# Designed miniproteins, single chains, continued (4), part 97

Each design is a single chain, and the fold is of that chain. pLDDT is the mean over its residues in the fold that is shown.

## One batch from the design tools (miniprotein)

Design m15372
Fold by ESMFold2-Fast:
Formats: C-alpha cells, sequence, structure tokens
Structure m15372 (fold): chain A 73 residues (1-73)
C-alpha cells in the first residue's frame, strides 16, 4: 500500500538511490493518498532538497499537493 511505498522511497533517498526513490514515488502517485502520507512526503522532499535532486523535489511536491487535496486540506 501507500505506506510501504513511502518507506521504500524514504530509505532509497537516505541511501542516495534517487532512481529507486523516483520509481516508488511514481507508483505512489497512481494510488489514493492521505494526510499521513503528506507528512512523510514532506520529510522525503526535505531530504531531496538537501541532496540537490530537483526532479525528486518536484515529484515529492506534486505528491504532497495530491495528498492534501485528497484529504480535504
Amino acid sequence: GPGELLLKARDAVERGDFETALKYLKELLKQPLTYGDAVMLEDIRDLAKAAGNEELVKLTEEAIEKARKQSGL
């Protein structure tokens, strides 16, 4: 489910495996997202910003926006 994909994406970013992180985030965007998902995505976004990976930052920001809209926030 979304939670498992988020954990895998975060672990990939922490290892510097941005290709794997992008893969899991793209799969996550195909699924319904919740407010809890938005919180973890913000942490992943901040890690991506620190790493200077602009593509990953953009994709995490897109996922955060989707999660907030689907949660009525």
Scores: mean pLDDT 80

Design m15373
Fold by ESMFold2-Fast:
Structure m15373 (fold): chain A 89 residues (1-89)
Amino acid sequence: HHSLQQLLRRVVERLEELIRRMEENPDEAEVLARNARLLLESIAPYFDAADREQLLQFVARLDAAIEAKDRDAALATIRDVIAFLRSLI
C-alpha cells in the first residue's frame, strides 16, 4: 500500500538518524536505542501478522542489547531493522 510505503521510508530515515547520533554520542546510545525501540512498537500495528512478528523479534533483540549495554549489538539490530523495512518498500 502506497501510504504504508511512505510511512516506512520516513521510519527508515529516522532510524538512520538514530544510528548516526548513537555513533556520534556513545554516552546517549542507551536513550537513543530506547527511542528506536519505541518507534518500532509504534508502527507494529500497521503490519500484517507475519511482518509484525518479525518486527517484535527485532524489538526483543534491541531490548537484550540495551540490557547488556552493548552498543554494537544495538547498532547491528537497528541496521537489520532498516534492511527489513527497506525490503517491504
Scores: mean pLDDT 86

Design m15374
Fold by ESMFold2-Fast:
Structure m15374 (fold): chain A 76 residues (1-76)
Amino acid sequence: AEEAYEKGLEAYKAGDLESALVYYGQAALEDPDYAKAWYNMGLVYYELGDTHGAKVAYEKAAPKIPEAKEKLEELA
């Protein structure tokens, strides 16, 4: 999960949002409780204009990441 998450961060920093989603998704598949992957997927979905995708991802992250809960309140 960690390695896939790190690859997602590299893609995100390079502006490759599609690859970032693939790698963050891989991290979440390897460890569904890897809240950082879900949170960063939410950030990417939001940048792509997918508000619904962002909400779903933040909901997955919210139990472990308070910032994800704040993002959900902003998108309500």
Scores: mean pLDDT 80

Design m15375
Fold by ESMFold2-Fast:
Structure m15375 (fold): chain A 62 residues (1-62)
Amino acid sequence: MKLSPKELEEEIQDALIRMAVSVAKIAGYSPESVAELEKLLKQGASVSDAWKKAEEVEKKLK
């Protein structure tokens, strides 16, 4: 059965979110920074924008 463009987009987005979260954890980001990254990606932010916000949160915690 053919996946709708919407379903395919959701599947790809979920995979990207999981990958980004895993990379952030491996890089040693705080739980707060990881949560912000995940939140922004779920809201449809670009990976680069989400990473910038995660970096901002990480810097603010220090």
Scores: mean pLDDT 77

Design m15376
Fold by ESMFold2-Fast:
Structure m15376 (fold): chain A 51 residues (1-51)
Amino acid sequence: MIKVGQKGVVVESKRVGGLTRLTVKYDNGIEKTVYRPGSVKVGEEVTVTSV
C-alpha cells in the first residue's frame, strides 16, 4: 500500500483548467492519479501527502 511520505515519479502530466492531472508511479509499482495546482512535468518526483 502507498503511505504518506512515500515517493513516486510522474509518468504522465496533463493540464486541466487550473489544475494539472498527474499519473504517479510509486516504487511499489502502484500508479495513482493526482490533481495538483500549477505545472508539474513528467519525470518529477512527488511525495505522498495523503493516501
Scores: mean pLDDT 72

Design m15377
Fold by ESMFold2-Fast:
Structure m15377 (fold): chain A 76 residues (1-76)
Amino acid sequence: MSKDELIERAREALRQGDLVTAGRIVASLIEDPELRRRVEGAILEGRLSEEALERLIEAVEKGDQEEVRRIVDELR
């Protein structure tokens, strides 16, 4: 599955309120394994908001690794 197809699926899951599915798809697109693990941890702990997921989807789509890191650092 292409990156664009995965991003569309993540956005669809987010629109349906399925934050776990959206978060898992987004995590799979994060190339930094540390940032990926932190996103996965936030999903398991229920700390991923709809707003954070929307921002992560946009940052990943644009390849903005610095924005991905900033968003992940806000997850506490």
Scores: mean pLDDT 82

Design m15378
Fold by ESMFold2-Fast:
Structure m15378 (fold): chain A 104 residues (1-104)
Amino acid sequence: MEEEIKKKFEELVEKAVAALNAQTPRPVEVRSLEDAIGTIVAAVVQALDRKGLLTPEILEKIRKLHEEALKAYQDGDELKTYRNLLKIYELAKEAGVTDEDLAA
C-alpha cells in the first residue's frame, strides 16, 4: 500500500510538471517535496480554472488539503503529505478534470 501511494504520487508529480510546463515560459523543476506540493496545487487549480470548474467550495477544499499537506511535510510525514496531494488531484477529477485537461 505504501509503495502504491508513492507510485501514484510520482505519477501525479510528472503530470503536474507537464501541465505547468505547457502553460509557462519557464520550465517547472521539482527538486524537493516542497516544490512538488506547490507544483501539484498550482497545476490542479489552473486546470479547474481553465475549465470553469473552480467554485468557491472546491477552492476552499483545496486550500484545506494544501494546508494539511504543508503541515504533514513540516512534521516529516511524507506518506500523509502524499495522501493529501492525491486527495487534491482526486477532488479535481471528481469536479470534471481529466488527465488530458491536467496535461494540456
Scores: mean pLDDT 75

Design m15379
Fold by ESMFold2-Fast:
Structure m15379 (fold): chain A 74 residues (1-74)
Amino acid sequence: MLDEIAKAIKEINGLDYSESLRRREAESSEEEFELLKEAALKGLEISKEKDLEKQKKLNEEFLKKYTPKAEELV
C-alpha cells in the first residue's frame, strides 16, 4: 500500500519515498502506521500539483507536519 503510493508519487514528480516509507512501516506502531498512510495520501495530492514553486512549498510543509520525531528529519 504505502509502496504503491510512493511509486505513484515518484512517477508523477520524481520524488522517491520508498526507502523512507519502508523503514517507517517496519518500525511504526499501529497508530503511527495510520498516520503514515494519511501522510502518503497527502503526498500523492501534493505530487499532482504542477506548479513547481507551490509543490515545493507544500512538500516542505508536508514533511514538517508528518515527521514528528527529530530523527525523522535527517
Scores: mean pLDDT 59

Design m15380
Fold by ESMFold2-Fast:
Structure m15380 (fold): chain A 76 residues (1-76)
Amino acid sequence: MEYVVQALIEGDATPEELVRAALEAGAKDAFAVRYGDNIALTVVADSPEKALEAVREAARRTGGRLVDYRVFEWKP
C-alpha cells in the first residue's frame, strides 16, 4: 500500500534538490516541478506519516518552508 503527499514548498531550493532530500529522508519516490515562485513536491511512501515526514525533512534540509500539502492513498 502506498501513500502520496503533494506539497507546496517555498524557498530557494531547486526541484532537483528537494527530490534528493526527500529520497534521502526515506521516500520511495519523489517528483518536483516549479510552480510559480514555489515548488510542487510529490512524495510516495508506505505510510502517510512517512510520506509527510519525508516532505518536512526535505523542506528542512533545503531551508524551505512547507506552505500547503495534501495526503492521499495511491489507488490503481
Scores: mean pLDDT 83

Design m15381
Fold by ESMFold2-Fast:
Structure m15381 (fold): chain A 78 residues (1-78)
Amino acid sequence: MELALSAPLPELAAGESASVGLTATLDPNEQLELTSTSATSSRVDPETGQTVVLTLSDIEYDAEKHVITATLTTEVLP
């Protein structure tokens, strides 16, 4: 399995957000069971003290191409 972002994550200021495409390429013999189509996590940035929210959405599995795609959204709370 190989993970790739469609673009590098930009540096964000408080109140800003950015989204990038995430692609995971599976080996042809890997089996996958998709149990969730979204996930969210939050963390405090130790350098700035600001809260960063990471969201994976639109998780799709393409069995023909052996690819998982999702949208990764990064948001810095004001």
Scores: mean pLDDT 72

Design m15382
Fold by ESMFold2-Fast:
Structure m15382 (fold): chain A 104 residues (1-104)
Amino acid sequence: SEVEKTKKMLEEILKKIEEVLEDPSVSEAQKKVFVESSATTLLMYAYEALKTLPKDVAAQILKAIAKTLKRILDLLKKHNADQDTIDTVEENLKWVEERLEEVE
């Protein structure tokens, strides 16, 4: 199922973000770029789901993406990430939640 494939991909992305944020060899600038690029990838996945999938399947995928973005925000706050990175992820979450309301 597309939903199951997406959930697996999202868990892998979340794990990589946690690993990067916990890695002392990765600079703060590199951590910021990685998280923001990952968030952009999730947003693009939401766009593609809305465009290509049945409404009920797209809703399930957007719900999974929103849950993942919330978990990313928790990780960013735990690791004292820059407020601008937090704000970017919060804006992406708001966009996904607004689209989800339109399809449910």
Scores: mean pLDDT 88

Design m15383
Fold by ESMFold2-Fast:
Structure m15383 (fold): chain A 85 residues (1-85)
Amino acid sequence: GMALIEEVRREAEEVLEAARAGDLERARKYIDRFAEKLRELVEAGHVEEASRLGRELALELNRLGYPELARYAEDKMVRAYIEAT
């Protein structure tokens, strides 16, 4: 539902804030939480919204100059999708 979409958006903002602060360990922790909420969105049938939110996070991490975090997020999102389907 809408509340779950907003929770995913909140976790994405926490990831980006941690990345901007240079706290890569905290960023990875929030990526794990983001992926778990994405799994819940996919299980609820919101596959398109989950895909869009995941792509947006990976793009923003790359723009910030953290390609390794973007890769970590993408790998976690793929796992979440597989586990939800």
Scores: mean pLDDT 86

Design m15384
Fold by ESMFold2-Fast:
Structure m15384 (fold): chain A 100 residues (1-100)
Amino acid sequence: SLTLEEKIALALGELRDKAVRYFIEQGRTEEARAVSDLLDEAMGRILAGEKEVKVEKTLPDGRTITVEVKIEQLPDGSLKITVKVYVDGKLVYEEEKIIP
């Protein structure tokens, strides 16, 4: 009953919520806000047809938060969405979701 675009939007929303929750549960509230903002931007660009988006924001303390979102088609025809979060270029969070 859902279109492919609707399935992608739901998967992106789930990945966003998981990422933001991860940083909140770690007590990392400044990173959680930045990740929320950056994922909202990246998700909009993926839904507009981009396959790979990299966005960044500098925190008040001078640290850089980078978010990468990638959507790729697997050999079986399913879609893989990957979210990565970097702090000062170091990977600190990664999650993926498969849409069959």
Scores: mean pLDDT 89

Design m15385
Fold by ESMFold2-Fast:
Order: structure tokens, then C-alpha cells, then sequence
Structure m15385 (fold): chain A 82 residues (1-82)
């Protein structure tokens, strides 16, 4: 997903009744898919910097990192932030 697309997604999500839950379900799906396939991971700090650079709000970043835990699939972020 391109940087412009994730910004549009976040603005759309803010208008939903439960935008946090919708976003968490999306990232959880990517996390499960790529973690199960044994893809490479990046550090939690690097993931935070990439999400912040893409314009994701800090509150949303914290929730995404909770879903990913300590092993953040690189491919999941590449799909969401490319």
C-alpha cells in the first residue's frame, strides 16, 4: 500500500464507529499471514519510525505494535507502506 493510500485509509477510518478495531483487524491479518510463512522481521523501533514517517498517528502505531509483538514482519509493513 502506498503512503498516500494509508493516509486516505486512516482518514476514512476516523469516520467509522470503531476505526481502531477496523485498522487492528487489517494489520492482524497481515501479521498472521507473513509470520506464519517465516518471513524476515524488523525491530519494533524501526517499525515505529516507518509508520510515523507514513503519517500514522501515534495511538494507532502503539496498537499495531501490540498486534505484531516483538517480531514485526518486514513484508507486512512493505505491503502497507510501499
Amino acid sequence: MKKEEIKKLIEWLKEQADPEQVLLNLFLSYHIKFKKKGKETISKEEARERLKAAGVPDEVIDRILEIFGDEIPKEALDYLLV
Scores: mean pLDDT 62

Design m15386
Fold by ESMFold2-Fast:
Structure m15386 (fold): chain A 96 residues (1-96)
Amino acid sequence: MAAEERARREEERRERLRKEIIERREEELWKEVEEKYPGELSEEEKEEIKEKIRRIAEESAELAEEIAEKLHEVAEEISKELIEKGVPEELVTSKE
């Protein structure tokens, strides 16, 4: 089995999704800034705002990942508890 190749592809997909989330967040934040400031911004002000937007977007993406991981862990624990307590349906899934 090419376990390494599968892990590499999964990692690449995760990185692509993360980048896409960050880019979407940056676009949303830029629109909010443009709405609040319809005037001409200096080059220096634009760079400062872009840096702040990047930081916020990165923090938002990391928080979303942490929440998703925690939700997955909780779902797994609930599933295990349900199996241990026994399914009242005579294990409808025990035989196909």
Scores: mean pLDDT 63

Design m15387
Fold by ESMFold2-Fast:
Structure m15387 (fold): chain A 76 residues (1-76)
Amino acid sequence: GSEQDVLPVLNKLAKSPSEDVRYNVASTLIDLSDIVENPEKLLPPLKILINDESASESTTHRAVAAALSIIGRIED
């Protein structure tokens, strides 16, 4: 599927009570940040993960890394 098909699933999974699921979402967002045509579409699930104080340090670091990659692609 395209990024359009994946985004609703990522938004849902970013809200998961499972830390493993949230970590995997953050890792997936890093991978997708390099290959999606429109990286701005990844920002909503990233905002969920970055604003989640219950997220592990590893999950937060991955979410921040994905956000920086996306911002870099948007800014040029």
Scores: mean pLDDT 76

Design m15388
Fold by ESMFold2-Fast:
Structure m15388 (fold): chain A 87 residues (1-87)
Amino acid sequence: SAAALRAQAQAVRQQTADEQTQLANEAIDVGGEALDQALAAREAGDTAKAEELLKQGEEKIEELRKKMEEVKAQGEAEAQALLAQAA
């Protein structure tokens, strides 16, 4: 039914929002870990290691941001397809 398709579209949007929140929380955790590891490396006198660890953390955060955009785009496309079927 059209009502069931609209309910599925809303569920897809909610799942997409939940997945984006999860990825955002992962990015925060990655950033915190990278900073802690870099500070420990600097305290040990390895500034090159500290810079490498920060760069690796930044690259992982950028990967997570790209995944968030992909999840958003895919979720929106799926929701729109369900709504088009409901019309």
Scores: mean pLDDT 90

Design m15389
Fold by ESMFold2-Fast:
Structure m15389 (fold): chain A 75 residues (1-75)
Amino acid sequence: TSKKNYELAVAHLKQAEALLAAAPGDEEASNEAGQHFVQAVNYWKKMDPENQAKFKKLLQERGFSEAEIDAILAN
């Protein structure tokens, strides 16, 4: 359940990253990537605190600042 929500959030994050990497600056790709980020956050909200912390750490490893992560995840 929580582990599956973590796996789904990571899958959506990876899809968003792949879209942005394949077509940098493309508006359609950016919009589609944005939808994947929204889905990742929706799955993050369904995780237990341990998996939520693990996902936050993953975002830090991806180069998001602490303030950006807090804004994205909207506690």
Scores: mean pLDDT 80

Design m15390
Fold by ESMFold2-Fast:
Structure m15390 (fold): chain A 74 residues (1-74)
Amino acid sequence: NMEKELEEAKKKALEWGNEEAAKKIQEVRDKYLWLQQNKDSLSPEEVAAQQKEVFDLAGEAIKLLKAFYEEKEA
């Protein structure tokens, strides 16, 4: 489940001191949960726009994780 995977990813990022990635993962999680709770009250166009924002934030989190580990391991 996405919620569990995001929580585990955040904990790992914090464990390695990657606080910026942890914050972005939290933003992804919060936005995802908000969208799940509110999607029935939004238009299809608004849902698509919010999904794009979630994907963009997830992409930023992935970039922060990759940069951190690549820099540390050569």
Scores: mean pLDDT 78

Design m15391
Fold by ESMFold2-Fast:
Structure m15391 (fold): chain A 81 residues (1-81)
Amino acid sequence: SAMREEAIARARELLARVLAIQREAAARAAAAKSEEELAAIAEELVPAAREAERLLAEAERLLEEAGLPREVLLEIARELA
């Protein structure tokens, strides 16, 4: 149905943003030269981590409202990886 297709498309957009935030966080952490730099980066990334959690929750909600199972979210995440 059009509603399910739209829900999948919107969930994909939200998950792409989540994965982009996670990849940026991982890249910044990997670039840290000291434990002090890693701690500072972790603190700077707290707002981005909260945004990623909000986006993931919204993606889950969109799929649930469309009657789609959790496996659809996992399949979208695999496609984006």
Scores: mean pLDDT 87

Design m15392
Fold by ESMFold2-Fast:
Structure m15392 (fold): chain A 69 residues (1-69)
Amino acid sequence: SQEEKVKLVLQRLNLADEALQAGNVDLAMLHLKTACDLIQEDPSLAAAVEPLVPARLKPLVKRCFNPPP
């Protein structure tokens, strides 16, 4: 369901935020990539996820919504 997909994206974003706070950039990027992949598979999730994205991740998540060609 869409609710389950939104929950998975938010879980990955929260894990990425925690990893960044811990100084683990590699783990943070892994979680961000997983969240980006989920959004790219179902772009309708973007509208539900955007307002809930942690502030420090907003610039990185914006690139997930508009990936380079």
Scores: mean pLDDT 77

Design m15393
Fold by ESMFold2-Fast:
Structure m15393 (fold): chain A 81 residues (1-81)
Amino acid sequence: SMEELLARAESLERLLGAILASLKSANAPQDLIDRVEALLAEVRALVERMRADPEADPAEVQRQLDALLGRASEVFAEIEA
């Protein structure tokens, strides 16, 4: 449902925000900070679109969210390595 997709996107936004704050606090490499900031901006844009557009296609939103989740997972794996 769109409600479930919105909840997932908001959870990803919160997680990316926390990771970004942690990376900045740890003086992580700037390229890594920039990548997380870019992902956070894209997730925020998706959340804003979902809230503003009640006619948004849930299947398209799910595809976009799944792509963002995949990219986030790759960045998280790099941070943990």
Scores: mean pLDDT 86

Design m15394
Fold by ESMFold2-Fast:
Formats: sequence, C-alpha cells, structure tokens
Structure m15394 (fold): chain A 69 residues (1-69)
Amino acid sequence: GAAEREKLREEALELAERLGVLAVIKGDESTLQYAQDVVRELQTRELSKEELEEIIRELKEKIAELYAQ
C-alpha cells in the first residue's frame, strides 16, 4: 500500500544521503554524483515499490563497496 511505499522511499532517501556523505569522505566524485542523482529522482518522481526496492539494493551495494575501500 501507500504507507509501505512511503517507508521504502524514506529508507532509500536515508541510504542515498549516507552514500553521498561516505563518497565525500572517500573522495569518490562519481559515487557522490550517483547519490545526488538518486536523491533527485526520489524527490521528483513517483516511483513504484519495485523501483524503490531496486534502488535500495543498489545503494546498499555501493555503500558496502565504498566502506571496503
């Protein structure tokens, strides 16, 4: 439902903001740009549950990769 979608959107926004902060700390300009683009999409587009779940998966993967550097 709408409440479930909103919760996923909030999780995606939190993860994208976290990725952006981490990218600044690590000096990864391409990952910072990716995080900023994701935040923009989340703020400007109505995304489906499936799209939000995909974004969350990608963000978690990028955070893990950047943290390992």
Scores: mean pLDDT 86

Design m15395
Fold by ESMFold2-Fast:
Structure m15395 (fold): chain A 75 residues (1-75)
Amino acid sequence: KPTLDEIAEKYAGSSGIARGVGSALRAAEEHLGDPKKAMAEGKRAYGRTIAELIKDPEKRKLALESGEEEAKKYE
C-alpha cells in the first residue's frame, strides 16, 4: 500500500508535486480557524491535484483514495 507521497513521486513528478503542495497550502489557509479541518482539506487537495495529473485511471484512483485516507486521520 503506497503512501500518497510515494504515488506523487512516481506518477506526478516534481512539477506535479509542486502544484499539489500549492493546492494543499491554499486549502489549509481557508480553514485556519479549525486546525483539524485545515489538515484534512490540505491532504484532500493534495491527493486530488496529484490524481488530476495522472493519466492512468487505476493510479489516479489510488492517489484519490490515499488522499482521503490521510485526510481522515485528522478528522
Scores: mean pLDDT 81

Design m15396
Fold by ESMFold2-Fast:
Structure m15396 (fold): chain A 110 residues (1-110)
Amino acid sequence: SEELKKLKEEMDKRFEEYKAKIEQSTNDNEIFDLFSEAIADAVNYLNKAIEISKDKQEILEFIDYVIDKLNELRDIALKKTTNPELKKQIDFMANKVIDYLKKKKEEISK
């Protein structure tokens, strides 16, 4: 749908902004906060995608896209973070949301 295409473009722009901010940051707490915001936005974009589209394939592709973007941001955040406890928290949050998304994908795929 055109609405879902527009939502994906909006999410792309937002994730590029998070990526740039994380790559430019030298503060572990700022990186953590940016990553947390990106996770919240990702979940919100998925919820909007489900509301907008009733096409099963379109939603499954959107979920895969969100997972890919979150994995990319996680990798960047982990490389930039120096505090080992914050690294563990970033990885925990990422795994939790990605597992949720994979489970959602499995439910929709049935």
Scores: mean pLDDT 87

Design m15397
Fold by ESMFold2-Fast:
Structure m15397 (fold): chain A 71 residues (1-71)
Amino acid sequence: SLLDEMVRRVAEAARTGSDEELYQALVETIRAVPPEERDRALGAAVQSAAEAMKDRPYLPGEVIDRARAAA
């Protein structure tokens, strides 16, 4: 599905990209779904990002909060 592809892009951005790339991927994922599904989509994207970057020091809370506010 489109959401699955976007969640995969979030994982790639978290693994290889900058904080800005992760932020953009999260915002695009949230905006790709209807408003009633945004919390579910954000949850899936956040889990994907966390799994992708579990071995690196990172402060995901700030980026997640910014993405939620922007969407």
Scores: mean pLDDT 72

Design m15398
Fold by ESMFold2-Fast:
Structure m15398 (fold): chain A 88 residues (1-88)
Amino acid sequence: EVAEVAREATYVHARAISLITGKEMDEEEVERIAEENARLAAAEASPEEAEALRRALEAYRRALELAEAGDNEAALAHYRAAAAEVSA
């Protein structure tokens, strides 16, 4: 479900960058953005955009895992790769 992928990608993205930068995540703002992204993906996403979102989610998950392990350099590389997928 593309809406779930977009929502999860938004949350994982926010958590990964929070850990990499050491800044606290604004959970209320992230939830608002996640729901908006999910709504837009459900209404407008092409199959190609849905696949890009899935690739981004995988890369953000990898970035989060590496950040949680303390490997901020590797985490940032995966984070940047994921961001490129969703930026077209």
Scores: mean pLDDT 78

Design m15399
Fold by ESMFold2-Fast:
Structure m15399 (fold): chain A 75 residues (1-75)
Amino acid sequence: SEADALIARAEAYLDAGKPQEAVEVLSKLGTVAPKQAARLVGAFAMGELPDDFFVRLAKGDPEAVRTAIDILRAP
């Protein structure tokens, strides 16, 4: 799917040491797959993510980007 392709591209950027580009690619999921993108907000609401998670993600923190990719890939 296009969502899976975007997640794979984001992971490739993260693995190349480009977490900011990874975040830019992941942001496109809000338009392409809004229900899948909402999993991150769901995980946060359930207390599964730290209070500063979205701040870290926006700054391109590699650990936050990896966590976002893992959640978005979850079945």
Scores: mean pLDDT 83

Design m15400
Fold by ESMFold2-Fast:
Structure m15400 (fold): chain A 57 residues (1-57)
Amino acid sequence: SDSRVAALLAFLDSQEGHATEAEIRALGRAMGLSEADIERVIAAWRERYPTVRPKPP
């Protein structure tokens, strides 16, 4: 779980934080993260990117 949490955060960093909470939950579930691990990723993402919005099309 910890390595997958780090991998999802690294992916979000590669996207410059451009994601929604719903997208992060969907990605975390697809990666096999627990709900607790997903909430840890969301908390870290919100701390790093408090003003981020979804990436434009």
Scores: mean pLDDT 76

Design m15401
Fold by ESMFold2-Fast:
Structure m15401 (fold): chain A 100 residues (1-100)
Amino acid sequence: SVAEVAERYLERVEEEYKKLVALLKEEGKNVEIGAAVTAASEAAAAELDVSTPLGFLRLLVYHEQVLIEELRKLDVSEEAIELAEKILKAFEELLEEVER
């Protein structure tokens, strides 16, 4: 189920995600990034079938790719970019696992 895929994601990247959110909040950019990410997620959902675990993971990969681009535009710290890239890699690994 989509919930099982989400639980595996959360277990693997929970600490990295907490660090990223805390860092972005400290930098005062969390609201701007949240709005940009929401718009990107809505656009991605329109293009991808999210009713399947595979479609949902593809959405998560696309979402993180867009988040990294938005973080670069907002001139966030290199540490924030590195954390976002680590999260993207975890989603890509989960996608590869689900496809096999």
Scores: mean pLDDT 73

Design m15402
Fold by ESMFold2-Fast:
Structure m15402 (fold): chain A 58 residues (1-58)
Amino acid sequence: APVTPGTKVTVEIDGEVSEGPVAGVVGDTASVILGKDGKGATVKVTEATETYVKGTRE
């Protein structure tokens, strides 16, 4: 997986950017501890690197 769980990353969900840990990435889905509203969110990943996750909120 391009992102290790717990790694500090830049997260972009529905065009909103934040920075924080990602709980995990499985396939095309990511669980984000810090999301757009500061809550845990499950997102459909459209782009990911070791330090960046982009997607839409599910």
Scores: mean pLDDT 64

Design m15403
Fold by ESMFold2-Fast:
Structure m15403 (fold): chain A 55 residues (1-55)
Amino acid sequence: GDHEADRLAAQGYNLARSRGDLAAGRALFEQALTLAQTERTREGIRKAGEAAGVL
């Protein structure tokens, strides 16, 4: 659900921005988008992924 989606997006952001693993970061953001149940959560995940450079 949205809570798991936010958790995966946070992990994806950390992988992309702190570890430089853009491929792993992108994969976690894509998984987060499939788990997100509300448009608000999907919008937040997209914005975070764009800021991370992976969406």
Scores: mean pLDDT 84

Design m15404
Fold by ESMFold2-Fast:
Structure m15404 (fold): chain A 55 residues (1-55)
Amino acid sequence: GAAASQLGSLALQAVSETDESKREALGSQAESVALTLSADTASSAVGSAVETAMS
């Protein structure tokens, strides 16, 4: 879902950015999203897949 998309976007931004402040912010965001995504991956992913299939 959105969390997986955010994590991917954050990863791309982190590897593209060499600015310490930006990488620190991206790292913090990525860690938060990754922890949330990991904890709720099954429920969120299933829900997202069902919605996508219905669309």
Scores: mean pLDDT 67

Design m15405
Fold by ESMFold2-Fast:
Structure m15405 (fold): chain A 95 residues (1-95)
Amino acid sequence: MEELARRYEESEPEERLRLLVELAREFIDEYEKEHPKASAKEVVELGKKRIEEMEKKGTHPFVIRAHVIAVTALALRRIGEEIDEELARRKALAE
């Protein structure tokens, strides 16, 4: 991670975005592996706790940013799934 953080600081904006997206995807994969059935609310609460711990440890801002992106993207995905499930439930009751 220190090597990725250094590369991020030395990189052009396009490469910085690529590195952020790659690290964020790794964090999403970790959350999906550890908490595959977590609700959007649970993902946000877990993410907040981990980000707070990272900030207290002085973790590089690049890593914290990637984690914020990952938590936000996964939470939005879960919200979409929850909306789709509610709509399917309402349709089933109407038929």
Scores: mean pLDDT 80

Design m15406
Fold by ESMFold2-Fast:
Structure m15406 (fold): chain A 80 residues (1-80)
Amino acid sequence: SESEELRKELEEIAEEERKRGRFDMATIIESLRDSVVEKLPEYKEKYEELSKSSKSSDQAKAIGYYLLRELPLAIIEDFK
């Protein structure tokens, strides 16, 4: 799954940071793994469901879920 792949990538990044003695950075990355990554499939599913709706309120919610999913990915990319 996307969450499994991203979790593994974050674990590898955290391990490298720990090997470099950057324990605080490793802890931050592990926190992103544990608190954010697990919700990415839910955010994706909600985006896909709501983006198919003709209702303006549903379209606005879809944008919200899209941003919630994309923000963690962008932050993770910036920490690589």
Scores: mean pLDDT 77

Design m15407
Fold by ESMFold2-Fast:
Structure m15407 (fold): chain A 89 residues (1-89)
Amino acid sequence: KEKEEQVAELVKIFLENPESVELVVEQLKALFPEHEESNEAIAKAFRLGKEKGVEEMIEYLGKLAEKYPEVKPLLEAMKKAAEEYLKKS
């Protein structure tokens, strides 16, 4: 619950300032040090969002939720935050 809110906030910070991508990735890794493999995949989602845009990030997060069921609630929270940001913009 708390971690889901934290990753949603990281998504909002990133989308408001895409130049913060590496700081957001560093904070993500600090929140989940034991999930190194999924953290790298999620880091790629943030970097994809910076390079290709928020819609590509949303699609990639959806694919990761199927691949990493252990972190699926976090990925769904991130996807929801990105979708809500896109609707407001």
Scores: mean pLDDT 80

